# Designed miniproteins, single chains, continued (4), part 110

Each design is a single chain, and the fold is of that chain. pLDDT is the mean over its residues in the fold that is shown.

## One batch from the design tools (miniprotein)

Design m15816
Fold by ESMFold2-Fast:
Structure m15816 (fold): chain A 108 residues (1-108)
Amino acid sequence: GSEASARATLELPRSGRYVVRLTSDVPLPEGKAARVELVVPGQGPITLALALGSSEGERVVDLPAGTYEVEVVLYNATPEDSGTYRLEVLDPETGEVVARAEATITVS
């Protein structure tokens, strides 16, 4: 299938264990999946595979502090999947959003 992707910058102030959540502003069909790649200069990417249910998917991961280049890759993308995708990093104890990034995916 075809892939669609978009890039953004994410600034994480503290190292720790976090919930990483990807949310779509458009309704997605059941079984849609995405990959999020988190890149810090000089390191290999941290790759998160996410199953998207009800227009969101999440995973728990340990992340070092830093400024990340984020690539959101949507699998089997169709024109109706075009929209804004929000990546949020949450404290698992409080549910507080500590960092966020947004990217617009356009599928032609």
Scores: mean pLDDT 78

Design m15817
Fold by ESMFold2-Fast:
Structure m15817 (fold): chain A 92 residues (1-92)
Amino acid sequence: MTDEEREQLKKDLKETLEEVKRMIEEGAPESLLEGVLESIIAAGKQAVELKDEELVKAIADLLEELGKILKENGYDELAERAFEAAKELRSK
């Protein structure tokens, strides 16, 4: 992954967190939130395969924050998936 692609991805991850907050406020269905979570987890797995430690940390931090937001809004199962994914990434 290029430095330019890494910077763009980090920005996209932060924007995704703000979009998820907005989606929850607007009453988005769980299936839409699950799709977003799965995309972030997939990005984290790719970062691990690429040995990109900074990107792995950024995605793990995002998953932890996303998990907190999901849990606060009653999406307990999605929150647990986010926290487990963040923990797995941090252990790599």
Scores: mean pLDDT 79

Design m15818
Fold by ESMFold2-Fast:
Structure m15818 (fold): chain A 80 residues (1-80)
Amino acid sequence: SDEEKKKKAEHVMRLMLEQMRLDIEGGAEHVSIEKLREYAERKIEEFRKMLEQMGLSEEDIEKFVEKLRKEIEEILKKVE
């Protein structure tokens, strides 16, 4: 069902956020902010592909991607 797909997408997003947070915070003293942003963009693209494979609508994909992007920008802002 669409509701189950959205719940699964939310769960996957939370797991990706936690992993990305750990990678960004752990990487902040070892790599440039430019490389951290490149890492974040790559992971966001991977997330979009996962949502497409789950069969979410383009509208729902965009909403989840935007939510992930917003959370990641807050993490990046704190480590700059």
Scores: mean pLDDT 86

Design m15819
Fold by ESMFold2-Fast:
Structure m15819 (fold): chain A 62 residues (1-62)
Amino acid sequence: SGEEAGRKALEAGRLALETGDGASAKAAQHEARYLLKHHPESRELAEEAIRYGEEGMRKAGI
């Protein structure tokens, strides 16, 4: 479901934020943006995942 996919994207984003892993941050951001296009009902989760992904990328120096 869109909600389940959104939670997974958010978890990937949180992992990136906690660890500074650039690959996880990039994956989270990509999946969250894709989710936003296909599951607009999960917009809040997708936007939060994008934010965590962006902070993770910043922490990783990307």
Scores: mean pLDDT 74

Design m15820
Fold by ESMFold2-Fast:
Structure m15820 (fold): chain A 72 residues (1-72)
Amino acid sequence: MSPEELELSILTSMVIMDAYVKGDKEMLELASQIGQANDPSLIPTVKEALKKMTEGDYEGAKELLKEAVESL
C-alpha cells in the first residue's frame, strides 16, 4: 500500500467509525465508496469533511463527501 493509500484508509475509517456510532447509513455508504475507490486525490476532501465533523457541521461534511463520490 502506498503512504497515500494508507492515509486515505485511516481517514475513511475515522468517518466510518463516527457514522457507525451515529447510525448514519448514508454517511457510512459514502465513506465506504471513497475507501473502495482508493483515490489519493480525495485525501484533502476527507480531511476537510473530518474537520467539519469535529466542528459540529455534520451536514456540511456529508455534502462534501457526496460531491467527492459524484466526482468518481
Scores: mean pLDDT 81

Design m15821
Fold by ESMFold2-Fast:
Structure m15821 (fold): chain A 78 residues (1-78)
Amino acid sequence: SEADRLLAEAEKLIDELRELVERNAPLSEIFKQLGRLFETIGQLYAATTDPAELEAQLRRLEARLLEVGKLLKERLEK
């Protein structure tokens, strides 16, 4: 489905965001990637008709984003 494609794209963008944070990429690149991710999540909201499925998908994305957020925090605290 379109929602499945958007979910896969969002997960790919989170993986790319993790790589940017781990290699200490410029904040401009990190913010550009975050912008793309937010746009994709917005499209996922519009494409998903089942609220329970959407909640489960968002929970998985949230868990991955929290992991990236921890890495970014550790980098900024050094």
Scores: mean pLDDT 81

Design m15822
Fold by ESMFold2-Fast:
Structure m15822 (fold): chain A 89 residues (1-89)
Amino acid sequence: SLEEALEKIEELKKKLYEYLKKTVDEKTFNELKSKMDEIVELIKKGDLESAKKKALETLQELNKKGLSELGTLLGIAVQEMIEIYKEGL
């Protein structure tokens, strides 16, 4: 169901944030949390194209900072959330 999909997306978001807190500094974590919260809200609203666009913009920003591996990880997480959302439809 869509309700179960949204719960799984929130759980994946929480696990991602736990990983990021252990992996990056507080400033980087807060910036990424803010962007990911926006992306997750777009997915929850079914605006998957805007979510993909914002994820790509975040990857590009991280690449400019030399954090391309982290950007790739976030892109994979966003794609997994989108697939979970689609399975709930």
Scores: mean pLDDT 87

Design m15823
Fold by ESMFold2-Fast:
Structure m15823 (fold): chain A 111 residues (1-111)
Amino acid sequence: MEEERRRREEAERAREEARELAREAEEEKERIRKEGEEMARKLKETKGEEAAEEVRKRTEEILEKLEFAIEAARAGEESDAENARALVEGAREVIREAREEAEKLKKEVEE
């Protein structure tokens, strides 16, 4: 019973981490979308529409990566512990990369 209890607790914990990660990724997606639109608006005023469109395009590519990470995390909510952990780890890496790309884009626009 102890070993079965541990496996069940590990599975429940992994699935809960997947749910929390999906929520975090959704919040991050909305933040990056809003920041991207704000950057595009400011850039349009200073450098014109083509520069603003490039920022929107790069922002959209980042949001597409986050959407894929959200789907992976949501799949983890319904998975066994091993698959849930793998999906959570993969989703966290994609979210980290998306955050880094968003920060680089912001820095490039502000410089």
Scores: mean pLDDT 82

Design m15824
Fold by ESMFold2-Fast:
Structure m15824 (fold): chain A 88 residues (1-88)
Amino acid sequence: ETPEATREQIEKGIELAKKGIEALDNGDYETAAEYFRKASEAVKDSPGIAGAFEKAAQAALDGNKREASIYTTAALLLAVGELVVLDL
Protein backbone atom coordinates (compact mmCIF):
# COMPACT_ATOMS: atom_id res chain seq x y z
CA GLU A 1 0.00 0.00 0.00
CA THR A 2 0.97 3.68 -0.35
CA PRO A 3 3.08 4.91 2.61
CA GLU A 4 1.07 6.97 5.12
CA ALA A 5 2.22 9.56 7.68
CA THR A 6 2.76 8.30 11.23
CA ARG A 7 0.53 9.35 14.14
CA GLU A 8 3.29 11.69 15.39
CA GLN A 9 3.65 13.31 11.95
CA ILE A 10 -0.15 13.78 11.62
CA GLU A 11 -0.42 15.27 15.14
CA LYS A 12 2.45 17.67 14.31
CA GLY A 13 0.67 18.64 11.07
CA ILE A 14 -2.57 19.35 12.98
CA GLU A 15 -0.68 21.51 15.53
CA LEU A 16 1.00 23.51 12.74
CA ALA A 17 -2.32 23.88 10.89
CA LYS A 18 -3.97 25.28 14.06
CA LYS A 19 -1.26 27.98 14.20
CA GLY A 20 -1.94 28.69 10.51
CA ILE A 21 -5.68 29.09 11.23
CA GLU A 22 -4.89 31.57 14.05
CA ALA A 23 -2.67 33.60 11.70
CA LEU A 24 -5.37 33.48 9.00
CA ASP A 25 -8.02 34.73 11.47
CA ASN A 26 -5.65 37.59 12.44
CA GLY A 27 -5.23 38.57 8.75
CA ASP A 28 -1.57 37.46 8.68
CA TYR A 29 -1.80 35.54 5.41
CA GLU A 30 1.98 35.14 4.94
CA THR A 31 2.37 33.54 8.40
CA ALA A 32 -0.73 31.38 7.76
CA ALA A 33 0.77 30.16 4.45
CA GLU A 34 4.09 29.35 6.21
CA TYR A 35 2.34 27.21 8.85
CA PHE A 36 0.16 25.42 6.26
CA ARG A 37 3.31 24.70 4.20
CA LYS A 38 5.03 23.30 7.33
CA ALA A 39 1.92 21.20 8.05
CA SER A 40 2.07 19.82 4.48
CA GLU A 41 5.77 18.91 4.95
CA ALA A 42 5.02 17.22 8.31
CA VAL A 43 2.39 14.96 6.63
CA LYS A 44 4.19 14.55 3.26
CA ASP A 45 3.93 10.72 3.49
CA SER A 46 0.11 11.16 3.25
CA PRO A 47 -0.19 13.01 -0.10
CA GLY A 48 -3.96 13.63 0.20
CA ILE A 49 -3.56 15.52 3.49
CA ALA A 50 -0.32 17.20 2.34
CA GLY A 51 -1.96 18.36 -0.92
CA ALA A 52 -4.90 19.91 0.94
CA PHE A 53 -2.49 21.86 3.20
CA GLU A 54 -0.52 23.01 0.11
CA LYS A 55 -3.76 24.32 -1.43
CA ALA A 56 -4.56 26.10 1.86
CA ALA A 57 -1.09 27.72 1.83
CA GLN A 58 -1.51 28.86 -1.80
CA ALA A 59 -5.01 30.28 -1.07
CA ALA A 60 -3.58 32.19 1.92
CA LEU A 61 -0.78 33.62 -0.27
CA ASP A 62 -3.45 34.67 -2.80
CA GLY A 63 -5.27 36.52 0.03
CA ASN A 64 -8.25 34.16 -0.29
CA LYS A 65 -9.18 33.54 3.36
CA ARG A 66 -12.35 31.60 2.44
CA GLU A 67 -10.54 29.12 0.17
CA ALA A 68 -7.66 28.76 2.67
CA SER A 69 -10.23 27.92 5.40
CA ILE A 70 -12.00 25.37 3.15
CA TYR A 71 -8.77 23.56 2.23
CA THR A 72 -7.50 23.62 5.84
CA THR A 73 -10.82 22.14 7.04
CA ALA A 74 -10.58 19.39 4.37
CA ALA A 75 -6.97 18.63 5.40
CA LEU A 76 -7.91 18.47 9.10
CA LEU A 77 -10.86 16.14 8.39
CA LEU A 78 -8.54 13.83 6.41
CA ALA A 79 -5.90 14.00 9.18
CA VAL A 80 -8.44 13.18 11.94
CA GLY A 81 -9.72 10.30 9.80
CA GLU A 82 -6.18 8.89 9.58
CA LEU A 83 -5.73 9.22 13.38
CA VAL A 84 -9.02 7.35 13.98
CA VAL A 85 -7.84 4.52 11.68
CA LEU A 86 -4.46 4.39 13.51
CA ASP A 87 -6.36 4.03 16.85
CA LEU A 88 -8.20 0.93 15.51
Scores: mean pLDDT 83

Design m15825
Fold by ESMFold2-Fast:
Structure m15825 (fold): chain A 78 residues (1-78)
Amino acid sequence: SPVAELAARLREAIRELIALIEANAPLSEIMAQLQRIQAIVDELVAALRSDEELAAFLEEMRPDFVEMQKKIEEYLAS
């Protein structure tokens, strides 16, 4: 499924963002990874055609989004 492939790419991009934050990478590298995540999200939104598909995707991705949010908040507090 194209949506499943985009979801896998989004998870990989989120994991890479978290790894960059944990490694205290330069802001430029963190921003570049955020731009990559945004591009994947834009592709996903274009691929999803119903609120039901979007809701199912968000539920599946919930743990990844929660971890990403926590790491961004920790980075900004540092």
Scores: mean pLDDT 81

Design m15826
Fold by ESMFold2-Fast:
Structure m15826 (fold): chain A 80 residues (1-80)
Amino acid sequence: VAERMAADTLRAAAKYLKEGNAEKFIQGLEGAADLARSLGHEEVAERVREIADKVRTLANEGKFDEAAKYAEQAAEELER
């Protein structure tokens, strides 16, 4: 359940990356990570934060399309 919710959040928030807004994407992921932790899914919370860090790095380089693609691929992996 937590993995699917995190994946759905990643896909939904990826639109912000395509708009060039990494801050909103990262805020959404931080919320999802906090929720996963409160439900006892620490490993999902850690994975979500790793994704946020990678996206932040790509966004700082101006690679918003690559960041969005990375987030979408990470969402698929979380569902497996």
Scores: mean pLDDT 77

Design m15827
Fold by ESMFold2-Fast:
Structure m15827 (fold): chain A 86 residues (1-86)
Amino acid sequence: SPELDEVFRRIGERAGEIYEKASEEEREKAREIQRQILEEALEEGRRTGKKPDMYRVFIEVARAIAEFFKDEELLRLAEEAEELLA
């Protein structure tokens, strides 16, 4: 979907702006959050024999990062992407 592609592009841009202004410690914690979400999705895939939905995983990461940094704009973008996947 062109709409979904545009929202994903905006998520990437907003996350980049957040990381540029973030401290080194905050970036490390954000990377750990991303890694944990990806590891859980891969483990669920191994357990069920199904490939993880990487679009859903990407949105879950965006939401978690938005909550960690208390960024309302990134949270809204993640919610918009979820609605477009439905």
Scores: mean pLDDT 87

Design m15828
Fold by ESMFold2-Fast:
Structure m15828 (fold): chain A 81 residues (1-81)
Amino acid sequence: PVLVTLDLAGVDKATAQALAERLSSLPGVLAVQVVAGDGQARVVVLTEDREAGERAVQAARQWAAEHGATVTRVEFEEVEA
């Protein structure tokens, strides 16, 4: 499993929650958590493998472009469950 951490700017809480719902529907995504406030969000995505994690990042970047938001940081971490 791979943990993907995404930091976003230019988002409200409702919009960040919509992103989390979108990411949760992607193949290979196991869990999504979002924390949002003050125009910023952190989205943490647990995926089955790196390929699923990279798909989640691509989807998040596309979503950000559609909503006037910016992905400011992306971190990948291999985790043992």
Scores: mean pLDDT 84

Design m15829
Fold by ESMFold2-Fast:
Structure m15829 (fold): chain A 93 residues (1-93)
Amino acid sequence: MEKIKEEFEELFEELKEIYKKLSDAKKNKEPEEQRKIAEELRDEYATKHTGEASDEAVKAILDRMAELYESLPEEYKEEVEKEAAEFEEELKK
C-alpha cells in the first residue's frame, strides 16, 4: 500500500507541474506556441516514465495512474480529490 501511494504521488505531482506550465503558457503565449509547449511537456513526461515519447506511452502512464488511484483507500482518494480541486482553482487565478 505505501509504495502504491508513493508511486501515485510522484506521477500526480509531476502531472500537476505540467498543467501549471500549460496554464502559464495559455495566459502568455499564442496558440501555436502553446501547442508546442504542450507537446514538449507531454513527450518529456512520457520519456521520463516509459523511455518513449509516444501517444501509447502517455496512455500507459495515465492507465497506471488510474490503476494506482483505484487501489488507494477511500480516505486517501478524498484527500487527492480535494487537492486536485484546490489545484484547479489555483490555475484559474
Scores: mean pLDDT 78

Design m15830
Fold by ESMFold2-Fast:
Structure m15830 (fold): chain A 61 residues (1-61)
Amino acid sequence: MEYDEKLKKRVEEIKKWAEERKQKNISALQKYIDDLNKAIEKVSEEIRKLNETIRKLLEQL
């Protein structure tokens, strides 16, 4: 069937494009997560400093 061969080619092209897109998306997301994790660590450090200051103040009371 002629239309089946055309569909097969289109499906293969779409599959290749989707696979490439998937891999690019995963890589981009991984980098984004890494960046977010670094930002979260910095914020966590600031929160820890505040927490330590509050704890010291409360302990001295």
Scores: mean pLDDT 82

Design m15831
Fold by ESMFold2-Fast:
Structure m15831 (fold): chain A 76 residues (1-76)
Amino acid sequence: SEPIKLSEEQRKAIAEAVAAYLAENPLSADGRALLEDLAQAERIDLDAAREFLSLVVGEETAEAAVALIEAAIKAA
């Protein structure tokens, strides 16, 4: 897949969505840090992010988190 260059509005939307997700879905320190790093990224490859997150938080959680990020990007 192609890396997406994120606008400031898209990065803010991702940060807000990730914060809301983490409030409802507590993760390990490593999982939290990984999602917070994605929220600060200037570019994101959603397929690569899903693969990396799967290794840390499991496939179901990674799929949910990436779907949330994709929705935030499209809504911004």
Scores: mean pLDDT 81

Design m15832
Fold by ESMFold2-Fast:
Structure m15832 (fold): chain A 69 residues (1-69)
Amino acid sequence: MEEEREAARRSVERAKELGAKEVPVTAGSSPEFLEALRRAAKEAGLEVREFPTPEDARRAIRELGLESG
């Protein structure tokens, strides 16, 4: 539970540090993770972009420059 909220916050924080405008996520992720991610992104002024597959999400991460460490 808290682990999913923490993971969501870390994802948003990383996107902010890299100057990204969007945080990519797989639509099939847990509902708790998706909800936490949307809330954290909204607080940070970022938009969540959902993808139907992990492959699509990975491609978006690469295209947004979020693939670094």
Scores: mean pLDDT 72

Design m15833
Fold by ESMFold2-Fast:
Structure m15833 (fold): chain A 58 residues (1-58)
Amino acid sequence: MLVELTGLSQADSQALVEIIGEDKLKEPNFAKYTLEALAASDGNVHLAAGLLKMYFDS
């Protein structure tokens, strides 16, 4: 689902999940925040993961 939703490779999607944690995949706005984070980071998954952590900690 994450690969299909964001266009990320399997490896990049796995790295993102490992950084933010699998529990975050069940958050209601996960897809929206992931797309916003990727847009803000020009598709850099490590920067996107950092932004996602900030979004969920807010």
Scores: mean pLDDT 70

Design m15834
Fold by ESMFold2-Fast:
Structure m15834 (fold): chain A 90 residues (1-90)
Amino acid sequence: SLKEALEKALKLGELEELIANNEPENLEKAIELAKELGLPQELLDLIEELKKNLDNPEKSAELRRKISELLKPYKEEVGEEAVKAVEELE
């Protein structure tokens, strides 16, 4: 369970780094990673919209905020899983 919790935490961190980048290629990788993590279609749609609006600073900032808000519950859940897994080690 520790390995699974840490792998999820690392993948969520990687997803956040990809979303923070202003490059279309990184957002394509973010969409694939989000699919692998089983994240909701609404989040995937927002990342795709962000990719199309990288040249619009106001729109991209709004989309990144919405993505961050949707990711928060998943980050908290995975963080708690990782902490519990570590606490169960000798």
Scores: mean pLDDT 79

Design m15835
Fold by ESMFold2-Fast:
Structure m15835 (fold): chain A 71 residues (1-71)
Amino acid sequence: MLSEEQVEKAAEYLIEKFNLPESLLEYLKEAIRHHQNVTALALILKHALEQLNKPRSDEEINEALEEALSL
């Protein structure tokens, strides 16, 4: 399991990578804590990005999550 420090770094990386509002930091931390796999997180992140009218390709989302979870 990822440590809390790794969860925070992963969430902060995704905020910066996709230029997301800081208000999503806690939401992403909770998602990462409960779903430590790329497939589940890709669906969660994709839906969040669509709700913010900032859609990204599945490739960009998967690459960012693989990088974030490797921290």
Scores: mean pLDDT 81

Design m15836
Fold by ESMFold2-Fast:
Structure m15836 (fold): chain A 75 residues (1-75)
Amino acid sequence: SLLERLKQLTEEELVALVQSLDPSKMTIEELKEFLDALVKHPHAEKLKTPLKSLAGNPNATKEQIDIIEEAIKKI
């Protein structure tokens, strides 16, 4: 599963991965799957700030921003 793959990363690598994401290269389905895995991650609290930055990415659509904000609320 995606969650099991993300658990193989260090906290630093996981934060860097979120910070390196380009929302314009992700489908809505891929973004939802990725965020569902992140909110279920043991270190989800550590990801709140990186996810807020992702919602501020100039390449993010309104739909993607809404999905990211909803995921942050679940953490």
Scores: mean pLDDT 82

Design m15837
Fold by ESMFold2-Fast:
Structure m15837 (fold): chain A 72 residues (1-72)
Amino acid sequence: GLLEEAKRALEEGDVDRAIELATKASKSKDPLISRTARLVKQAAEDVKAGKISVEQAVEVIDRALAALKAAL
């Protein structure tokens, strides 16, 4: 899905692509998916701003995706 592709883009160093994919996912009508996508977008933006590492962002995203799958 879009959020898994956003994570892969971050791991490959394509932060702008990760932000784009997370932004598309945030427009979902499912409030859990939309909320998770906003968190993924924020993590990618924090990497771009130099606030966190890619490794730290991926850890946050993995935890958020696991929580989303458990809630669905």
Scores: mean pLDDT 85

Design m15838
Fold by ESMFold2-Fast:
Order: sequence, then structure tokens, then C-alpha cells
Structure m15838 (fold): chain A 99 residues (1-99)
Amino acid sequence: IVVHPEFYELYELSEKTQKLFELVGEKRKKLTKQEIIEAIGKLLNMLARNNTDKDGPPGTVDVSGTILGELLGKDRATLDEVLEAIGKEIDENAVKIEE
């Protein structure tokens, strides 16, 4: 598969998030680092595939059966919606893992 630079940045963010969760000592409240990383990875692969198969992203991707779909409450989402949902969940986890 071919990965566009913008999608590579999303993947790198997921790795940094995993390291941050490990530094906090596995204090998870809503989503685990593995669940977030897997969801991001799956979305990245789906978007990369769409870019190689269909001249540009269609604006939405199927997130049904994923944590992202659960967070958004729907089966399809735009990249912006996914990033906002992930960012909010990370922020909520950071707040919840406070002492």
C-alpha cells in the first residue's frame, strides 16, 4: 500500500500516544493505548487503500465495527471527525489519569 505524508503523521501520533500511556503506568480510563493505535492503524490503512484505488479520498471512510465508529455513533466518518474524536478521547484519558 502507499501512504501519503499526512497519513504517516497520524500513524506517528499513535506511536507517541502509546509511549505516553506507558509512562503514565497503564492508567487507562476509557480507551486503551492499544485500542487507539489499532483504530488509527486501521483507518490509516483504509485511507491509504482508497488513495491508491480511487483518485483521492471520498471524504468518508467506513468505521463500522471499530472503536472510532463507537466514539462517533455512526458507521461512516470523515477524517476530520475521526481526528477530533481521537483527540478528545486522548484529552479525556489524560484528565482521568491525573492523580
Scores: mean pLDDT 50

Design m15839
Fold by ESMFold2-Fast:
Structure m15839 (fold): chain A 89 residues (1-89)
Amino acid sequence: EQVYRPTELGREILEEVGITEETVTLGELIAALGEYFLKKKLFLPGKDNADIIDLKGTLLGEALGIDSLDGSDTSPIVEFLKKNFTPVP
């Protein structure tokens, strides 16, 4: 699995979600974000059967430039990874 090294912004987000390792995989990042969302109670359950994550006022929302995330769509996380992390060979 491809491992990634964070830029300065990427490192701040990894620290916010509890990752202290120098590199991360996409799977590890998604798993840590899921745990972070649960811990911070950011899920909006029961609205039109949609899993919406409220990122307004969070460091992650500021870093991604979005106020909400569709829990079924990992595209914003993948784009964040591509822009703020470098693949390790």
Scores: mean pLDDT 74

Design m15840
Fold by ESMFold2-Fast:
Structure m15840 (fold): chain A 103 residues (1-103)
Amino acid sequence: MEAERHLQLALEYLRQAQELLDRKDFEGALRQLETALRHLERAFEAATTRDQLLELLQLANVGLSLLDQLYRRSRDPGLQERARLLQKRVQDLINRIKERLKS
């Protein structure tokens, strides 16, 4: 239940981030991606099943794709640096998920 709630919230924030990217609201999109990542990190801590880890991995990869889009489309160096740091956090989470899936 706890992990599923955070996965659902992460999905909602990822969808909002895509909508904001489509509108070229890069600052808004980044804020939604930061919130989505916090929910993904909490979902990882609460995850008890392989299926939850697989959903988490899928959503983390969506977040990584959206951050790459933001980095490429934004002309603001400050937003690009924030996106790069967030991308590293998402990649670290993906590595942790993959390690748990091996167990």
Scores: mean pLDDT 89

Design m15841
Fold by ESMFold2-Fast:
Structure m15841 (fold): chain A 64 residues (1-64)
Amino acid sequence: SMADQLAALDQENAARIAQIQADAAQFSKDNPTADPLVHSFQLFARVADAEDEYFARKREVQRA
């Protein structure tokens, strides 16, 4: 059903955001001299990409 598909997308999005945050934390540990502002912008860009993909798929399911 549409509801089941939307629930699956919600779970996939939550998992992807969690992975992005985990990867960002690891990058900070591996790169202690990295510019924190640049790193923050890159993190937000990755999250924005994930959210754009999530909303695009959600719209597709809702219009199908």
Scores: mean pLDDT 83

Design m15842
Fold by ESMFold2-Fast:
Order: C-alpha cells, then structure tokens, then sequence
Structure m15842 (fold): chain A 74 residues (1-74)
C-alpha cells in the first residue's frame, strides 16, 4: 500500500496531468483564448487539486507545450 508521502506524490502528478489535459481541451474548444489565460487556468486547476507546486508545474508544462507548437509553426 502507498505511504502518505507516495500518496501525496501521486496526487501531485495526477493534479498536474488533469490540469494540463483540462487546459488543452479549453485551448481546442476556445481558440480565441490567449496562451497566458490558458496557462493561468492550468495553474489554478492544479493548485486547487494539489497546491502551489502542482500549479507551477502545470504552468511550466503548458508554457513548454505552447513553445513547442510555436517552433513548429515557424
């Protein structure tokens, strides 16, 4: 069975993943939304689920995804 530390780590990972997936869905359904707005929404969702570190991780993941997409466009 998972230790309390492992449960917390698992919740963190799940929160970041859920927040990123949520933000990607919003991006697809709302193409008018800015990158900054989507990044903020991902961060807020992750913070709600697993706290500040998860929020920062989700924001970083979204920034990396947008940066990769921009490089492919140019």
Amino acid sequence: ELTPEQRASEAYGQAVMQAVNYALKLKEENPEMSKEEIIEIAGEKARELAGEEAGRAAEKAMRDIFQFEELRKK
Scores: mean pLDDT 77

Design m15843
Fold by ESMFold2-Fast:
Structure m15843 (fold): chain A 84 residues (1-84)
Amino acid sequence: DRTKRAKEFVEGRIKALEQKIDELTQNSKELQRQAEEAKGASKVDEIKAKKTYMELLAQLDESNNQKGDAEKERDILRDALEEM
């Protein structure tokens, strides 16, 4: 049945997106930990420490944006499954 295969494909895509959201959530936690560590680690080069901190914050923002996009795609696919 083509309809059953299509449904299984969409369900598989939703699971992949949920795994990606979980991975991005863990990555965001790790980036936040690294940013906090960067604030305390360098007492000798303030400019380098500030640059590292700002780069980590930018990576965190990017990770959060990717998570938001994945969540939107997941929700669209869930709605499509309910209509099937």
Scores: mean pLDDT 79

Design m15844
Fold by ESMFold2-Fast:
Structure m15844 (fold): chain A 65 residues (1-65)
Amino acid sequence: SQKIEDAVNLLEYWFSTSDKESVAFTAESWARIEGWPQSVIDKIVEAIRKGDLDAAKEAIREALS
C-alpha cells in the first residue's frame, strides 16, 4: 500500500534528522491527527523511545493493513 510506504518513509526520514524525543513527539502528533488508535500510537512512541526503528515500522504496517 502506498499509504504504508509513505508513512514508513516519513518515519525513516524523522529518525535520520532528529533526536528520539523529537521523533516521538512528532510521530505521536501526526498519528493523532491521522486518527490512529491510541494503542497503535503508544506502540510506535515506545518503539521510537527505545530506538527500535523496525518495531516502529511494524506497528505502522499493522495499523494500516
Scores: mean pLDDT 81

Design m15845
Fold by ESMFold2-Fast:
Structure m15845 (fold): chain A 63 residues (1-63)
Amino acid sequence: MMTQATQSILDSVRSNLISQGYSQSFADSIISQSRQQLQQNPQPTSQIGKIIMGIQNQSISNI
């Protein structure tokens, strides 16, 4: 189960991605991957940003 803090961070990241000009589908993909990863291995809030950044970098480098 996700904590409210984790969900808040995911919501913030999604908003930031869309505001930076990324598509909704890209933002949703990053959030879905991050959500799945955090459900399997819950992390402190400080580490959530690093996980999301890692997923973004992997997705971008594959394009």
Scores: mean pLDDT 70

Design m15846
Fold by ESMFold2-Fast:
Structure m15846 (fold): chain A 66 residues (1-66)
Amino acid sequence: MREEMLRKIVKAVLDGNEEEAIKLLREAFDQGLLSVEDLALITIAATVANNQKVVDEAHRLADELE
């Protein structure tokens, strides 16, 4: 479950599908499926893909995870 959602988010990020990546990221976070480490991984993938909006959203969600 968690691994499936993480895989889908990373795939959307690397495919350049920013809207889908943000949607999946938000859905996974709201379901409690993402850890701080998962958000860090997504941030790295988004940085490599030059997707600043996904980087910003992942940072915002990581701050909320406490």
Scores: mean pLDDT 80

Design m15847
Fold by ESMFold2-Fast:
Structure m15847 (fold): chain A 69 residues (1-69)
Amino acid sequence: SLEELKKKLIEKAKELYDQGLSPLEAVIKAAEELGLKISPEILKELKKMHREGASVEELSIELAEKILG
């Protein structure tokens, strides 16, 4: 389901963050590993949020909502 895919994205991003990636790098890599494409527009928004101090959870939720609805 879309809800399970959103949960997997968030959990994978947290795992990668715990392994030493930045919040932004963790979310991008999690999406890549799950076969999800990030549009340039979504990437721009995530980069802005990351510069403003967004957590890996906040970036993961934003990406999940933008890609999966």
Scores: mean pLDDT 86

Design m15848
Fold by ESMFold2-Fast:
Structure m15848 (fold): chain A 85 residues (1-85)
Amino acid sequence: MEEKIKKIMEEIKKLAEELEPHVERLAEKVRNGELSELEKEFLEKLKLAQHYGYLAETEKKYEEYLPKMLEKLKEAKKLAEEIEK
């Protein structure tokens, strides 16, 4: 059980690192008020991922919330790839 959690955490870390450049670019656009609908949706997926991560930490229900966090990060990655096209 704990081993599955470690694998999910490693995937989350890898996805977070892959998404970092997109987050940095969007931070600049947020300051300028120039967000597209896809960019807003991307940020919304990141907020949901952060929310599930927070619930995992506060409720100690890692098996319940970490897979949800990972799923939202995967959705964010797909949106980031669409934005970069």
Scores: mean pLDDT 81

Design m15849
Fold by ESMFold2-Fast:
Structure m15849 (fold): chain A 90 residues (1-90)
Amino acid sequence: KLEEKKKVAEEYKELAEKLGLETEPFDLEAMTDEQFEKLKKQTKNLKEILELIENHTAEELEKLAKELAVSDPEKAAIYLLAASILRSKE
């Protein structure tokens, strides 16, 4: 369990750094199972955001988010966040 938490935390840090996001160090030993599940979801979201940024322009992502807003609002939010990062140039 601890090694799995360490692996996910390292992946999150690497992805956040590539996106220009600040990260705080994780207390892996104090991390609850609920916090770990949240970290896994956040890591997956950052990975998707990085892929979107590498393959799309901010304008394309904003258009795709609008199309997804009704059918998949969670995915639309991820696309809008990716577009926002591209607009900030971080």
Scores: mean pLDDT 78

Design m15850
Fold by ESMFold2-Fast:
Parts: structure tokens; sequence; C-alpha cells
Structure m15850 (fold): chain A 65 residues (1-65)
């Protein structure tokens, strides 16, 4: 299993490169793993709006709570 911080960082990197399908997959995997699927879907919405840093921060904070 990937470290949470590393997984969030990798997803953000992929999103910055326009690789949104891969970034969304990682966000959903985090949501399932940490029981924060609602936060993962909200983070995906923010990412699709170009708010990539905010998406990563939201998911990290919720998953690490």
Amino acid sequence: SSDLAAAVSEAGRLAEQGRFEEAERIFREIGERYGVEDAAERAIELMRQGRITEAGVLLYVRASA
C-alpha cells in the first residue's frame, strides 16, 4: 500500500500533467482505503476545476484525520 502523502503527491503530479484519469484513480483508491469516498469525489471535482493543490490538501486532511 502506498504512503498517503506519496499517493496524494503522485496524483497531483499526474493531474498537473493532464493525466486526469490516472489521478482520479489514485484519489478513489485513497477514498476506499481510508473510508473517505465522499472526500475523494469532492477532491476529484476540485481537480477537474483546475484546483489541484486544494484537491490534494482536502483529501490528505480528510484521510489523515
Scores: mean pLDDT 85

Design m15851
Fold by ESMFold2-Fast:
Structure m15851 (fold): chain A 68 residues (1-68)
Amino acid sequence: GPMDLIRKGLQLIKEGRELLKSPSKQGILTGIGTILRGIGLILQAEILAKKNGDEKALEMARKALNGE
């Protein structure tokens, strides 16, 4: 459901941010890709929340996309 996508997306963004602290260029590139994947899951959650009329999940997805 939308909440599971938000949780997974936030976890990927967290993991990607840790990879950005890597001393290697490969680690940094992997971090960027991981963050983008996390953002993609949160965007998917927003679409599903809108379709389901889930106002709470929609607000949580929007806050996550705004970095809140």
Scores: mean pLDDT 85

